# Designed miniproteins, single chains, continued (2): the designs that were tried, part 46

Each design is a single chain, and the fold is of that chain. pLDDT is the mean over its residues in the fold that is shown.

## One batch from the design tools (miniprotein)

Design m5580
Fold by ESMFold2-Fast:
Formats: structure tokens, sequence, C-alpha cells
Structure m5580 (fold): chain A 65 residues (1-65)
């Protein structure tokens, strides 16, 4: 549980580093991605990958502008 959540957070950070201007924070079991990307298509792809990573770890994903 905790180890899976930590691994998911590290992976999510790595995925977000592909897109400048985004930030990640964790509130309980929720991964929060905030900011705007200039490449909307890449942003949507990365968000889907983070959503899958969060889901596998039993976490929720929230996207905020």
Amino acid sequence: SVSRETAARIRAIGLLLQIPGLSLKVEGKTLIVSGKAEDQELFEKVVREIEEVAKEAGMELEVRE
C-alpha cells in the first residue's frame, strides 16, 4: 500500500517532467496535477498515463487549472 503509493508518486513526477509548467502534489490518497501545458495533446496523454498509475496504486487523480 504505502510502497505502491510512493512508487506511483515517483512515476507520476517522472511523467510530469516531460511537460514544463506543471506541478504535482499529494493530498491523502489523491495525486493532484495542476497547471497548463502548451501542448494539449501531450498533456492529455501524460494525464492518462498518470491516471492509470494512480488507479493501480489505489489512488485518485485530480486535475486542477
Scores: mean pLDDT 77

Design m5581
Fold by ESMFold2-Fast:
Structure m5581 (fold): chain A 100 residues (1-100)
Amino acid sequence: MEEKRKELEEFFKKEKEEWREYILELMKKEGIEITPEIEKEIEEVAEGIALVLALVRALKEKDEEAAEEYRKELAKKTGAEPEDEEIERAAKQLEELRAK
């Protein structure tokens, strides 16, 4: 259903924003000065995390086209195509980290 893909795209955007804010808050708590360069790096890391989470969701919903697109974007950032088991483990660790 097209609605499922729209929900997935909204999930990606939401996760990217929430992880960006989470990382920024952690760095500020540690007394790290947020420079424009660091802010850009935080956004790139948050996007990578959101890609992993969106890929896992696409796989669970059996949206192979969306999963393939997110996998390609993740491969562009990492230089390698990660295995589904590695992606699922990473997503679980990320969710556990944020739940604390």
Scores: mean pLDDT 78

Design m5582
Fold by ESMFold2-Fast:
Structure m5582 (fold): chain A 82 residues (1-82)
Amino acid sequence: MEARQQAVIEEFRRRIAEIEERGATVEELVALAEEVAAALREQVDAALAEGRISAEQAAAYYAQLEEEEARVRALAAELKAA
């Protein structure tokens, strides 16, 4: 499960990079980032509730998702300011 969730986060980063390179709008980037992050948090919550991951693993995933969201928001703020 953990490796699968990590692969999904890597796929998310890859898709964001492709969209950014393509010249996507700020709204498209933020909307996609929020949608994927919400889905991943739901998966982490379910895995923790089912005992498939530890609380420590869940905390690490939440921190990673928060960092990715902060990165996209920072990029969005820069693009809006330019």
Scores: mean pLDDT 73

Design m5583
Fold by ESMFold2-Fast:
Structure m5583 (fold): chain A 88 residues (1-88)
Amino acid sequence: LPINETVTLNFGESKTIPLAEGTYKVKIGESSAFDFTLTDKIEVKDGKVYVNGVSKGRLNGVELKQEGNKLVLTAKDYGEYKIEITKV
């Protein structure tokens, strides 16, 4: 089933998104959208998001962690973070 979900996180909140096989597009706040799959390595370092070692732009106060078939989103800074996740 296609996922088209908008999640709003406040400081300290987290959301777990179940992942199926396929490609997902993620947009966090006003940041550029980036794509990932279940097998990709997602790393957040120095306020930037990397997919398989490729910089995808600045991550605005949100921690992104892929754990097996799950994507865990956590707000790490003050404010409200709008996160859009679409299966493409």
Scores: mean pLDDT 72

Design m5584
Fold by ESMFold2-Fast:
Structure m5584 (fold): chain A 80 residues (1-80)
Amino acid sequence: SDEELEEALAPFPEEKREEARKKILTWDPKHQEEIAEELKQVPEEKAEEAYEILMNAKNAAEAILELGTMLSLGAIREAL
């Protein structure tokens, strides 16, 4: 939902949140849900990296894959 997306974007600065929202809203609703779930898992310290991944992605599938990879690698590094 729109509310879920707003919650997912909350860690970004206001101006970056606006640009990220505009890009995500160009994708289909299924991809919007998937990206929102991944963004909610992004720690504040990784918000800038997540924003760069999102804005540089060519399409929704690439953004979802790259964010998922970042989150997975972060979890593995913390577990080691």
Scores: mean pLDDT 80

Design m5585
Fold by ESMFold2-Fast:
Structure m5585 (fold): chain A 92 residues (1-92)
Amino acid sequence: SAELLAALREALAALAARLAPREDEILADPALAGEAAAEVAEILLELFKKHFPEATELLEALRELGRAARAGDLAAAERAAERAGELLKELL
């Protein structure tokens, strides 16, 4: 878990540095918000795929979250996010 938490912290710091200058734009534009959510899901997917490749349900939930967010399917994105969150809670 220490390696995962360090990797997650590094990934989130890099994402924050990239998105923080555009925060107001992203919050004002649903399409940009969807792309930002998809980017977060993709970073988490690659991180968990590397450290927990056996967590296939979590990996699939993160993949669906990214897909739905990018497509603007809010209902599907919310369902995928809830599923990913519950699976992540069990893993951590």
Scores: mean pLDDT 75

Design m5586
Fold by ESMFold2-Fast:
Structure m5586 (fold): chain A 67 residues (1-67)
Amino acid sequence: MSAEEAARRMAEGAVAAARAGDEVALKSIGHELMTEFGASREQAEEFIRAAKAGDVEGAARLAVEAA
């Protein structure tokens, strides 16, 4: 899987978790972004904000930029 494909998959999962109100899943996905893509805590927090806004494209871009 390319970094772009992995980022999109993660963004879609985060948006789905946010839509469901699953804060535990959102926290877990944020930690995966830090461990898988090397994102900082601040980048992970920005990603989660984009996901909570329903912005799949914005969240995916943030994940790719973190890598």
Scores: mean pLDDT 81

Design m5587
Fold by ESMFold2-Fast:
Structure m5587 (fold): chain A 81 residues (1-81)
Amino acid sequence: GLKELQERLEELLRRAEELAREAEKRGDKDAALHLEIAIGIALILVGVSKVIGGPDKELLERAIRLLEEAIREAERRLRES
């Protein structure tokens, strides 16, 4: 339900921040910036969800998908370096 989506979102936000720091350490500023942008957009979607009457499942799922795609791309890019 909503609780599982919120827990998944928190896990992905933590992982994205860890990958952004790893990208910065490797000198991949573009990967770090892309991850930080994805984090920012995900947080905006969560914020909008709260304002429109409480946690919105669709907006949380969109935030999760955005973070999963950004993490996958960053992991691929860092693996290929």
Scores: mean pLDDT 82

Design m5588
Fold by ESMFold2-Fast:
Structure m5588 (fold): chain A 76 residues (1-76)
Amino acid sequence: SSMKERQLRIEESLAFVRMGAAIAKLSKETVVLKLPEEILNDPEFQEALKKLSEELKKTKGLSVKVEGNKVVISLE
């Protein structure tokens, strides 16, 4: 169903953010990821990204911010 496909896209987008976080930590540089507006505006994605942001700040010292259609990941 389209709802299951949407859930998969959210999960894949979160995995993409986790990969970006790993790159930022390894490179010590800011990583900017462009994500589809429909994913960034999805309430389930927003809640999951907030939880992931809190996790990455606590465990990796990374800041995750949404700026327009971009997710910006940097060292704190």
Scores: mean pLDDT 87

Design m5589
Fold by ESMFold2-Fast:
Structure m5589 (fold): chain A 74 residues (1-74)
Amino acid sequence: SELEEKARERLAEIDKAVEKLKTLSDPQTRDALIRAAKTLKEMIDKALEEGNEKAIEFVMKQADAFLKLVDNIL
């Protein structure tokens, strides 16, 4: 579905964000955001496996918020 395709696109964007975060000089912020990214990816993978549209929509909103936060920090 279109929603599942968008969720997979967000997984790729999170991976790119993690690579950028590895260059961040503040280790506390870097490590916290990388951990958050890992948790978010696990949530997206779980929602996709279950095929629960409401869960996918929820984790997509979390992914968008995370990516915006990372963009503001970089």
Scores: mean pLDDT 86

Design m5590
Fold by ESMFold2-Fast:
Structure m5590 (fold): chain A 62 residues (1-62)
Amino acid sequence: APLTDEQVDRAAENIANSSEEAAKKIREALQRMVDAGVMTPEQYERALKKAEELRKKKKEVK
């Protein structure tokens, strides 16, 4: 894969821990990486899904 799992996980954490405006910019940067072939669409979806899960955990316990 063009990116490592660690980089994908870090992107998800950054999205989850950022303000809405900053999270939007991170998502836009990841989309540009997909368009450039640096990131797969599957990695992009995985990052977004992990960010959503992290946000849910922050509401409950973390």
Scores: mean pLDDT 75

Design m5591
Fold by ESMFold2-Fast:
Structure m5591 (fold): chain A 77 residues (1-77)
Amino acid sequence: SPLERLRERIDEYLKELSRLAEQKNVPKEKFKEIYDEFLEKFNEIGERFRAGELTLDQAEAELDKVFEEYKKKIEEL
């Protein structure tokens, strides 16, 4: 299903951000702030998709954009 596809993409991105933060020895509290912000953004995109405001392709593009933004934020720490 489209929701399962989005969930799988979110899970992969969360794993990658956690892995990157661990490898960079990012302070736990700082990573928690970034993680919580990222999760809020992902939930917003998911809700917009469920409401029919975004197509699957649009939702995936928005998720990819948010992932790249937060990946860069962690790399710049």
Scores: mean pLDDT 83

Design m5592
Fold by ESMFold2-Fast:
Structure m5592 (fold): chain A 58 residues (1-58)
Amino acid sequence: SSIQAMIDANQADVAALDARIQELLSKGTPEDETKALILQTVRNGTQTLRDRLQKKLS
């Protein structure tokens, strides 16, 4: 279904954001830390959307 495709795409987006956050945190600069915090907020929103879509299919 289209909803399943959206869940799969969203799962990939969350994984990509997690990888980017870890990369930024590994650099250890205040600028990279700030960018990581912004991406954590985006990641949490993306995860919430995925959870909502998954619940709709259940």
Scores: mean pLDDT 80

Design m5593
Fold by ESMFold2-Fast:
Structure m5593 (fold): chain A 108 residues (1-108)
Amino acid sequence: SEEEKREEFIKLLQQALDGLIAHVRDVARRAGVPDETIDRLVAKLRELGQEAIERIKAGEDPLEVVDRFYEGLLALIDEAPLSPEAKEELRATVRAVYRHLKKKIEEL
């Protein structure tokens, strides 16, 4: 059903968000970013994820929601106080997550 597809998509978004948060923490710690700054980045990641989940619950197109989530993640990485190398690593991960989510939505 459409509701079951929506619930599965929310679950996939939550799993992707949890993985991204863990990876951002690891990359930022390796780059010597202070814990307070890492916590602020993680808070912004959670805000982007919560906005995406709320849009899905409101009945927005999952593909449009994933595109907007991806754009928000790239903007957040660009603004983050990280080295160019750390930003490139995070952008590669974000692109992989984006491709995975799009494929899973198309399979639902």
Scores: mean pLDDT 87

Design m5594
Fold by ESMFold2-Fast:
Structure m5594 (fold): chain A 85 residues (1-85)
Amino acid sequence: AREVAELALAAAREAAETGDQLAALRRLAASDDPATALIGRYGLEELGVEPEAGPLSEEERKEVEAIVERILAELAPEAEALAAA
């Protein structure tokens, strides 16, 4: 979960630096890690881009929501530190 959060943050930073959010999300979607791939596919779907593997199922969407909840819980202390700075 934390490793997935770090990968998601790295992809977001890459997208911000290059302006290529689509490429960053496609790299996540192509990951060999199922959780990372689901996050990439979810991001593509949110941008209105249909993933090559097809749209997310209800089960896959729930799994992404669970992963995001876990990432937010793991990042909450760091987010509070950033907000307090």
Scores: mean pLDDT 66

Design m5595
Fold by ESMFold2-Fast:
Structure m5595 (fold): chain A 61 residues (1-61)
Amino acid sequence: SKVEEINKKFSDALEKAQKLLAEGKRREAIHVLGKVISEITGIDELTAEVIAATLLRQLEA
C-alpha cells in the first residue's frame, strides 16, 4: 500500500540520518531526512530540513 511505502521510505531515511549523526555528519543527516520528508509531504526542502533538524535533535536527547 502507499502508506506502507511511505513508512518504509521514512524509516530508511531516518536510519541513514541516525548513522550520519553518529559519524558527526549533522548537515548530511538533516539533508537526507529533509529530502525524504519533502518528497513524502510535498513541503519545500528548506522547511523539510527544519522539520528534520527538530526530529534529529529529539533523538539526541
Scores: mean pLDDT 83

Design m5596
Fold by ESMFold2-Fast:
Structure m5596 (fold): chain A 66 residues (1-66)
Amino acid sequence: MLLLVGSAILHHTGGKRTVSKEEAIAALRALGVDEKTAQEIVDELAGPDGTVNVSKLAAAVAEKLS
């Protein structure tokens, strides 16, 4: 399921390699993840500058939703 989840996240994040925490949360919510769970995933993956790596985000979502 990683490929399918990765494609959906890429589509919702505009194809960026890194996104803001707000963009990452919006992408997760578009995939059916609730706001609290999305926030927790994003906080775990976000760097000190508040950016999230899209590949790591896709992997984390695939693990939690599958």
Scores: mean pLDDT 71

Design m5597
Fold by ESMFold2-Fast:
Order: C-alpha cells, then sequence, then structure tokens
Structure m5597 (fold): chain A 96 residues (1-96)
C-alpha cells in the first residue's frame, strides 16, 4: 500500500569494547542511486545523529555527510566504508 522505502537500515548493533567505549555499528542501504534516494540518505544520516540539517555540497558523498554528522554528535569514527554507491557501513565509538 505504501511506496517502497528510499532507504533501509540493513544492520545495527551496539556493544561495549575492551576499552570501555560504546561502539555502534550500522549499515544503511539506499533503494537506488537516484537523487531522491541520495537526498533521503543525507537527511537520514543527519537525523540519525541528531545534528541540525545543513545544506550539503553537491560534491559531498554520503560517507562524508555521515562522518561530519557523527563527529558533530560526539562520536569517534572508527570506520566508514562505502561498500557500493547504495550501501554504507559505519563503525563509531564514544566514551560511556
Amino acid sequence: SLPPPLLRVRGSATRLDADGRLVQEIEVELASDSPEAREAGRRFLQALFGVPPRPVDPDETLAEVARKAAEQAGWEVLEIEEISPTRLRLRLARPV
């Protein structure tokens, strides 16, 4: 009944590491590499980290948007991997 979602979370996990930090792992998949799906991805990533939405430079990748949003929210970025044009994997840490 609803149109297909423009993005989905494929996996999300939270754990405590050996250094006593909270580690968040998340994988996001866009339905396509369309302008609409990419815009939904950028908005989702900013909202995910609770940072104020900002105009995004047209040359800025989803990985760069995610990195900036996570860092503004106080997360240390351990890994950001663009697995494909439509799939992004994040691993983030913060002190407990």
Scores: mean pLDDT 77

Design m5598
Fold by ESMFold2-Fast:
Structure m5598 (fold): chain A 110 residues (1-110)
Amino acid sequence: SSTFEKLKKEAMERLDKLIEEAKEKLSKAKSEEEKLEVLVEFLHEAQDLLQEAIDEGIKNKVPGEEIKKLVEELTKKVLEFMEEVKAPKELIEQVKKEGETAINYIELEA
């Protein structure tokens, strides 16, 4: 649907902005602690974006398979960024687990 195309575009554009903001904050971070704070903040914002995309998809009766594909694409982009910046393995595992949980939720609800 046109609604899904808009949802996907808006979610991807918002994630791209979050990644660019995180990259800029990381470039200015002076310690490992500051880098961890940037990554944790980024993951909270990315998780909120992911949940909003799922909720809007379900609300607009988008097919579950399309919502799952969007979640997989968003999760992959987050993981690629986390690996690029050499994030702690615990944060990378958190992203994987959150993606799996989201897919399971969509399979039950959509």
Scores: mean pLDDT 87

Design m5599
Fold by ESMFold2-Fast:
Structure m5599 (fold): chain A 85 residues (1-85)
Amino acid sequence: SIQEEARSLVALLEDLLSLPFPEDASKEEVLAAIEAFVAQHAADYDPAAARGLLRQLRALPEDASKEEVLARLRELLDSARLLSR
């Protein structure tokens, strides 16, 4: 269901926001770290939620900062929390 996918997305986003990213990391470096985390923990998350998240992050501008990637993760977390109830 949409609510179950949203709950999985909340868990994934909370875990991703807890990862240590270098202060000077580029979008490509942050995205690569996120993709590696998702691949290593594939069994713990809904595959549709993970794919949707990665698609949205890839859609950010190529010159996006780490701060912009993290802001997008926080925005998605807030939205997912509304849908997960």
Scores: mean pLDDT 83

Design m5600
Fold by ESMFold2-Fast:
Structure m5600 (fold): chain A 74 residues (1-74)
Amino acid sequence: MKLEEIKKEIDKAPSSEEVATIAFRYLAEHKPSLEEFEEILRYAAEKATDPAVREFLREMIERMRQARKKLEEK
């Protein structure tokens, strides 16, 4: 699935939980780069209307940033 296709699925998601599910399904199925997955998580966070789901997605983005930084330092 292309990055733009997953963003369209997120746009069609009926709930914030489904938005998060779509993002993590993409990670599981396509093993995207850290940069691509961070972009998907950012898009999902913008589309999620539930504050708890949005905060969870933002925390995941921060963890991805820290993981990338650790890989760069090694």
Scores: mean pLDDT 75

Design m5601
Fold by ESMFold2-Fast:
Structure m5601 (fold): chain A 60 residues (1-60)
Amino acid sequence: SLLEKAQLIRDHIESLPPELREPVAVALLGPLKDFENLSEEQLRQALDEATAAVLAANAP
C-alpha cells in the first residue's frame, strides 16, 4: 500500500546517521518522484543506491 511505502522510506531515512539524512533525502527526490508506482523491491533499491551515492561523495 501507499502507506507501507511511505513508512519504508521514513524508516530508512530515520535509520541513517543524522548527518546523512538530508543528503540522502535530497538524492531521493528524483528516484522517488513516482514512488506510488514503484514495487517494494524497486523502492528498496532506490533507497540503497541513493545512500551509497551519498556515502561515496563523502568518502575521504
Scores: mean pLDDT 80

Design m5602
Fold by ESMFold2-Fast:
Structure m5602 (fold): chain A 87 residues (1-87)
Amino acid sequence: SVDELIEKLLNAPNVSEGTSVVLELLKSGKISVKDLLKEAQKVIVDPRVLEALRLLSSGKSVDEVINELRKKGLLTDDLEKALRSLE
């Protein structure tokens, strides 16, 4: 459930685990990007993922976010896969 994933995120022992849970929540489509950003900001996660969530929450499309992150050198393979899953 979304609540179980949020609890897992808030109790994540390191950045890698926290980042993985954020990407899983994003792929689930069961939480709004704005709510996911709010929860992710309570913990230490990959700043590239936080930037992606900020761009999405501002109303940018998936393609606009991917292109912006690529130009900035912030796009990882896992992040791109998570973003593409929203299409």
Scores: mean pLDDT 86

Design m5603
Fold by ESMFold2-Fast:
Structure m5603 (fold): chain A 75 residues (1-75)
Amino acid sequence: SLEEIVEEVAKKYGITDPEKISALLSVLRTVRYLVEEKGEDFDEVAERILKALRKHFDEKTVNAFEEALKKLREM
C-alpha cells in the first residue's frame, strides 16, 4: 500500500515531521492518479514532481521522495 511505502521510507531516512510524511503520501497519491487515471508517463511525472520538490526540501528529504517513487513504480 502507499501507507506502507511512506512508513518504510520515512523510517529509513529518519523523517519524523508529520508535514513531510503527509507530503510523501500526497505525492505518491498524485503520481498514481496521474499515471493510472490520466494516462501520463510515470518517468515524466516523477521528474516534474522531483524538480518541484528540490525547490522546497533538503537533499536528504528529496532522496526519500525519490525512493518512495521508485517503490511506487514497482507496484
Scores: mean pLDDT 87

Design m5604
Fold by ESMFold2-Fast:
Structure m5604 (fold): chain A 71 residues (1-71)
Amino acid sequence: MDAVIKQLEALQAKKDYTGAAALLERFLVEELGVPEEKARELAAKGATALQSGVSAADVLRWAVEEAERLR
């Protein structure tokens, strides 16, 4: 979790929202077992939130909560 937050913070600082979406999708699929279709959807929403100034920690917390709701 902490390592992912720091990577998202670095990507947000660089304004690399495509990279942030890719990182979130990979985390959701590989660590949380989210289906690829839903992970891609959530990652796109998360990257948009990062672009709008939402913190990396808040975006990751939101994504984890959404993943738990899919179980």
Scores: mean pLDDT 84

Design m5605
Fold by ESMFold2-Fast:
Structure m5605 (fold): chain A 67 residues (1-67)
Amino acid sequence: SADGEKNLEAARKAAEEGDAAAALVGAHEILQLGDYKNALEAAKYAIEAAKTEAERRLAEQLKQKAE
């Protein structure tokens, strides 16, 4: 979806800036739209940006939900 693509780009940029929290929010928003393909990609960016075990676990859970 267009909103999913927009949120995916925001999640990618957040991950590049080291903002795992923003990447996680983006992945969750895309998942709520039912855009599983873009939610999966956003969750992968969140995993890459994760600095804490809690952030990594949340990103992995979102990835599983999108699979």
Scores: mean pLDDT 84

Design m5606
Fold by ESMFold2-Fast:
Structure m5606 (fold): chain A 84 residues (1-84)
Amino acid sequence: NSEELQAAVQFFEQHRNASVEDLILLLYSDDPVANLLRTRPPSFLEQVANLVSDEDLREKILELAQLLETRPLLVAELRRKLLS
């Protein structure tokens, strides 16, 4: 869905200065776009990364996608520690 992809791109561009850890926290916030990103597979984040023009932001999104796929326990621990 083009609309969902554009909303996700804007969300990440709005938070372009955030670290990957901060992006994990933002991903598990009450933001409607964050909720969308949480419910989609990592391939959705890869599509979002391909739509951003900023190379640093693109790499951060790809790193986030990789962490969600390969290190879900680390993501869960970071979320629990920082959102509680």
Scores: mean pLDDT 76

Design m5607
Fold by ESMFold2-Fast:
Structure m5607 (fold): chain A 81 residues (1-81)
Amino acid sequence: DKEAEEKKSKEIDELVEKFTKVAREEMKKLYAQGKDVAEKAVEEAIKQLQEKQSKASPMEQKGLNGMIQALKEVYEQVLAA
């Protein structure tokens, strides 16, 4: 069902956007505790998401890839600020 797949893809994009906003707020809090604290938290979160990808469907992999990319971008943005 093409409509169901398109709807699910949109829901995944919305989930990634929400995740990115929360991740940015959390990353700022972690960075305030220490750069090493923020770095370790990002590395651990990425590892967990990558492990989940190995068992995920193609659609789930899209969402997980979006979350991984969001974590990397948020971390770099917080470091640059």
Scores: mean pLDDT 80

Design m5608
Fold by ESMFold2-Fast:
Structure m5608 (fold): chain A 72 residues (1-72)
Amino acid sequence: SLAEVEELAREVERLADELVAKDPSLKEAAEKTKEDARELVEMARRDPSKAPEAIEGLRRAIAELKKALEEL
């Protein structure tokens, strides 16, 4: 659902902000990740049939951000 897409996108923003708080040198990469998440939300808003694809992309981004935080 679009609500799930928007919830996952908020989680991406939260984790990206946490990453920048711990390592400010990662700000550019974190902003790119947040931008990509916003594009996935927009894709799902324009075409609800793409919500599953957006969810998969956002979950992948969340996993990558969590891994980056663990490596700090």
Scores: mean pLDDT 87

Design m5609
Fold by ESMFold2-Fast:
Structure m5609 (fold): chain A 77 residues (1-77)
Amino acid sequence: MKEVEEAHARLLEAARRLAAALARNPSAEALARAAALDQELRERAAPAIQAGRYEEAAELLRRIAEELRRLADELEA
């Protein structure tokens, strides 16, 4: 569970950063990419947590957090 907690914390940090970047620099393309990542969270990460597949869930959360960070970096450039 600790790995999921750590990954979730990183995801929240990335999401907050992306939200701030989108508020300053709205982009339809970035919003669409963010929506796709949110769908991945709901369809893959959440079911993995519910099934007790914490290692898989942590890996998914880390990948999604990294993609959210990349989006924020692109918008801040």
Scores: mean pLDDT 82

Design m5610
Fold by ESMFold2-Fast:
Structure m5610 (fold): chain A 80 residues (1-80)
Amino acid sequence: VSQEERNAIVQELLDEEAPTLSPEEQAALAYLAGQTIRDGRVPSDAEIEAFVRANVPAEQRDRILALMRDFRARLEARLA
């Protein structure tokens, strides 16, 4: 896909999720969206884990990891 198509897909998917999310969840998905746009690829599981360890309190890590992994899978499916 082109850069414009990638940006449109990422933004569409983020807009679908954003209305139901807390600010912390929105920030995590914005990170995934921004990295996908910047790097032209969806972040790896290791990159997602590193983000969560650096930015998310221990008690929320499993929830945010699950959210980010689900969103990553949807991004991969749409960008294929």
Scores: mean pLDDT 77

Design m5611
Fold by ESMFold2-Fast:
Structure m5611 (fold): chain A 79 residues (1-79)
Amino acid sequence: EAKYALAKALAVEGGKLVNEGKKLLEEAGDDREKIAEGIGKVLDGVGLALEAYQLGKEVGKEEEILAIINAAGANFTPP
């Protein structure tokens, strides 16, 4: 249960960060600070989503974890 709880927490945060980063990049235009922040959020979010997906696979809940990640608008594709 601990692995699944951690996977869910990472999936929520990862999906949220990817979605926030994508929105920042869409709004950034030529603002270098917003572009850097958006890229950073996408990279951090993808890292968390990958960790969540791997933990989900270990407990047979990969589809549930993927659904949580994508519910935040991340459109995450597993490797």
Scores: mean pLDDT 81

Design m5612
Fold by ESMFold2-Fast:
Formats: C-alpha cells, structure tokens, sequence
Structure m5612 (fold): chain A 97 residues (1-97)
C-alpha cells in the first residue's frame, strides 16, 4: 500500500497524456539516434528510446480499450515501471560519456 489508487491513476493518466503528445517525436528520435549511431553505446541508447516508445504506445492502447479494468491498470503500471528502468539505463549511458 505504498501507492494510493489515486496516485496510480494519476501516473497512468500522465503517461497517456505524455505519450499522446510525444509518441511520434519519440519514434522519430529513436530513428535519428539509430541513423547517427557510431558506437555500441549510441546503438543501445537508440534501442532504449525505441523500447520506451513501444511501451508508451501499449499503455495508450490498453487505456483506450479499458482503463477501469484492474488487470489493465496493473499491466499499465508494470509497463510504467519498465519505462523507468529503461530511462535509468539511458541516463547511465549518457552520463558515462
């Protein structure tokens, strides 16, 4: 019970709004990073951005299908946690350069 149901809903709604506004740009950024990649670190960063975009797209699709379903809410929160882990990996790569 570390998260209230209200905070879980706010997190999901934030990611859906962010995804709707930024998904196309994130997909384009992943493509640009892949095209500019010169090192293994560059390729890993491109893959991380691509995977974040894919998970955001899945959250939006789940939300639009049935946002009130507890199983769908759990799945969206799991995807959100995976995005946070990918962001941490991306920051580690960027800060190491």
Amino acid sequence: SEWTEEKKKEKIEFLVEFGKENLEELEEEARRLEERARTEADRKLAEIVKRIAEKLKEIIEIYEKSKEDPENQEKMLELAEEIEKLQAEGYEIVLAE
Scores: mean pLDDT 80

Design m5613
Fold by ESMFold2-Fast:
Structure m5613 (fold): chain A 60 residues (1-60)
Amino acid sequence: SSEKEAALKEAENFIDSLRLSKGKREALKQAVKDALDTYDSSQGPASKFAGQVLLEVGQK
């Protein structure tokens, strides 16, 4: 869906800002993509779900 696509793009942009190694960034992007693949509307708005995923994977 377009919501999931927008959420993934936002997450990828955030991950790219973290200055991690290329391999770690790719792994985190895949983890976010996998999480978004399991997303449904019962989990709340896609933007809020993406924010939660970004907080989880973006933790120091």
Scores: mean pLDDT 72

Design m5614
Fold by ESMFold2-Fast:
Structure m5614 (fold): chain A 67 residues (1-67)
Amino acid sequence: SSEIEKAERHVEIAEEAGEAMITMQQWVLDKANASDAEKQAALEKTRARTERVIEELRERLERLKAA
């Protein structure tokens, strides 16, 4: 349905936005001359945050598909 298609698109947009945030953070950390360990820790933390948002959107999509 149209509503399911919109929900699928919202998941895709959130995934793209998350990747853009990771790319920007990598750039910032590189400019700050951060160590590999510091980069890994910071990027993992950001991935965990973005994944939480994406999971919420996926749960909404699954509820729409079940209805």
Scores: mean pLDDT 87

Design m5615
Fold by ESMFold2-Fast:
Structure m5615 (fold): chain A 63 residues (1-63)
Amino acid sequence: MNVSEKTRKIYEELKKKVKTPEEIAEYLRKHNSTEVAIAAALVYGDLLEKRAEEIRKQREKLS
């Protein structure tokens, strides 16, 4: 990832503290910096990837 050191630190903190898209959106609403926006987008991407894996696994078990 080509991100600033500050953004990377925020990303690591957010990854530890937030686990839902709603929590990410709330954090972004309170902190309107470019670094926070980029970090939030990265964490959201991680959550989407994990969710996609869970949905695929569940569909295989359901059928």
Scores: mean pLDDT 75

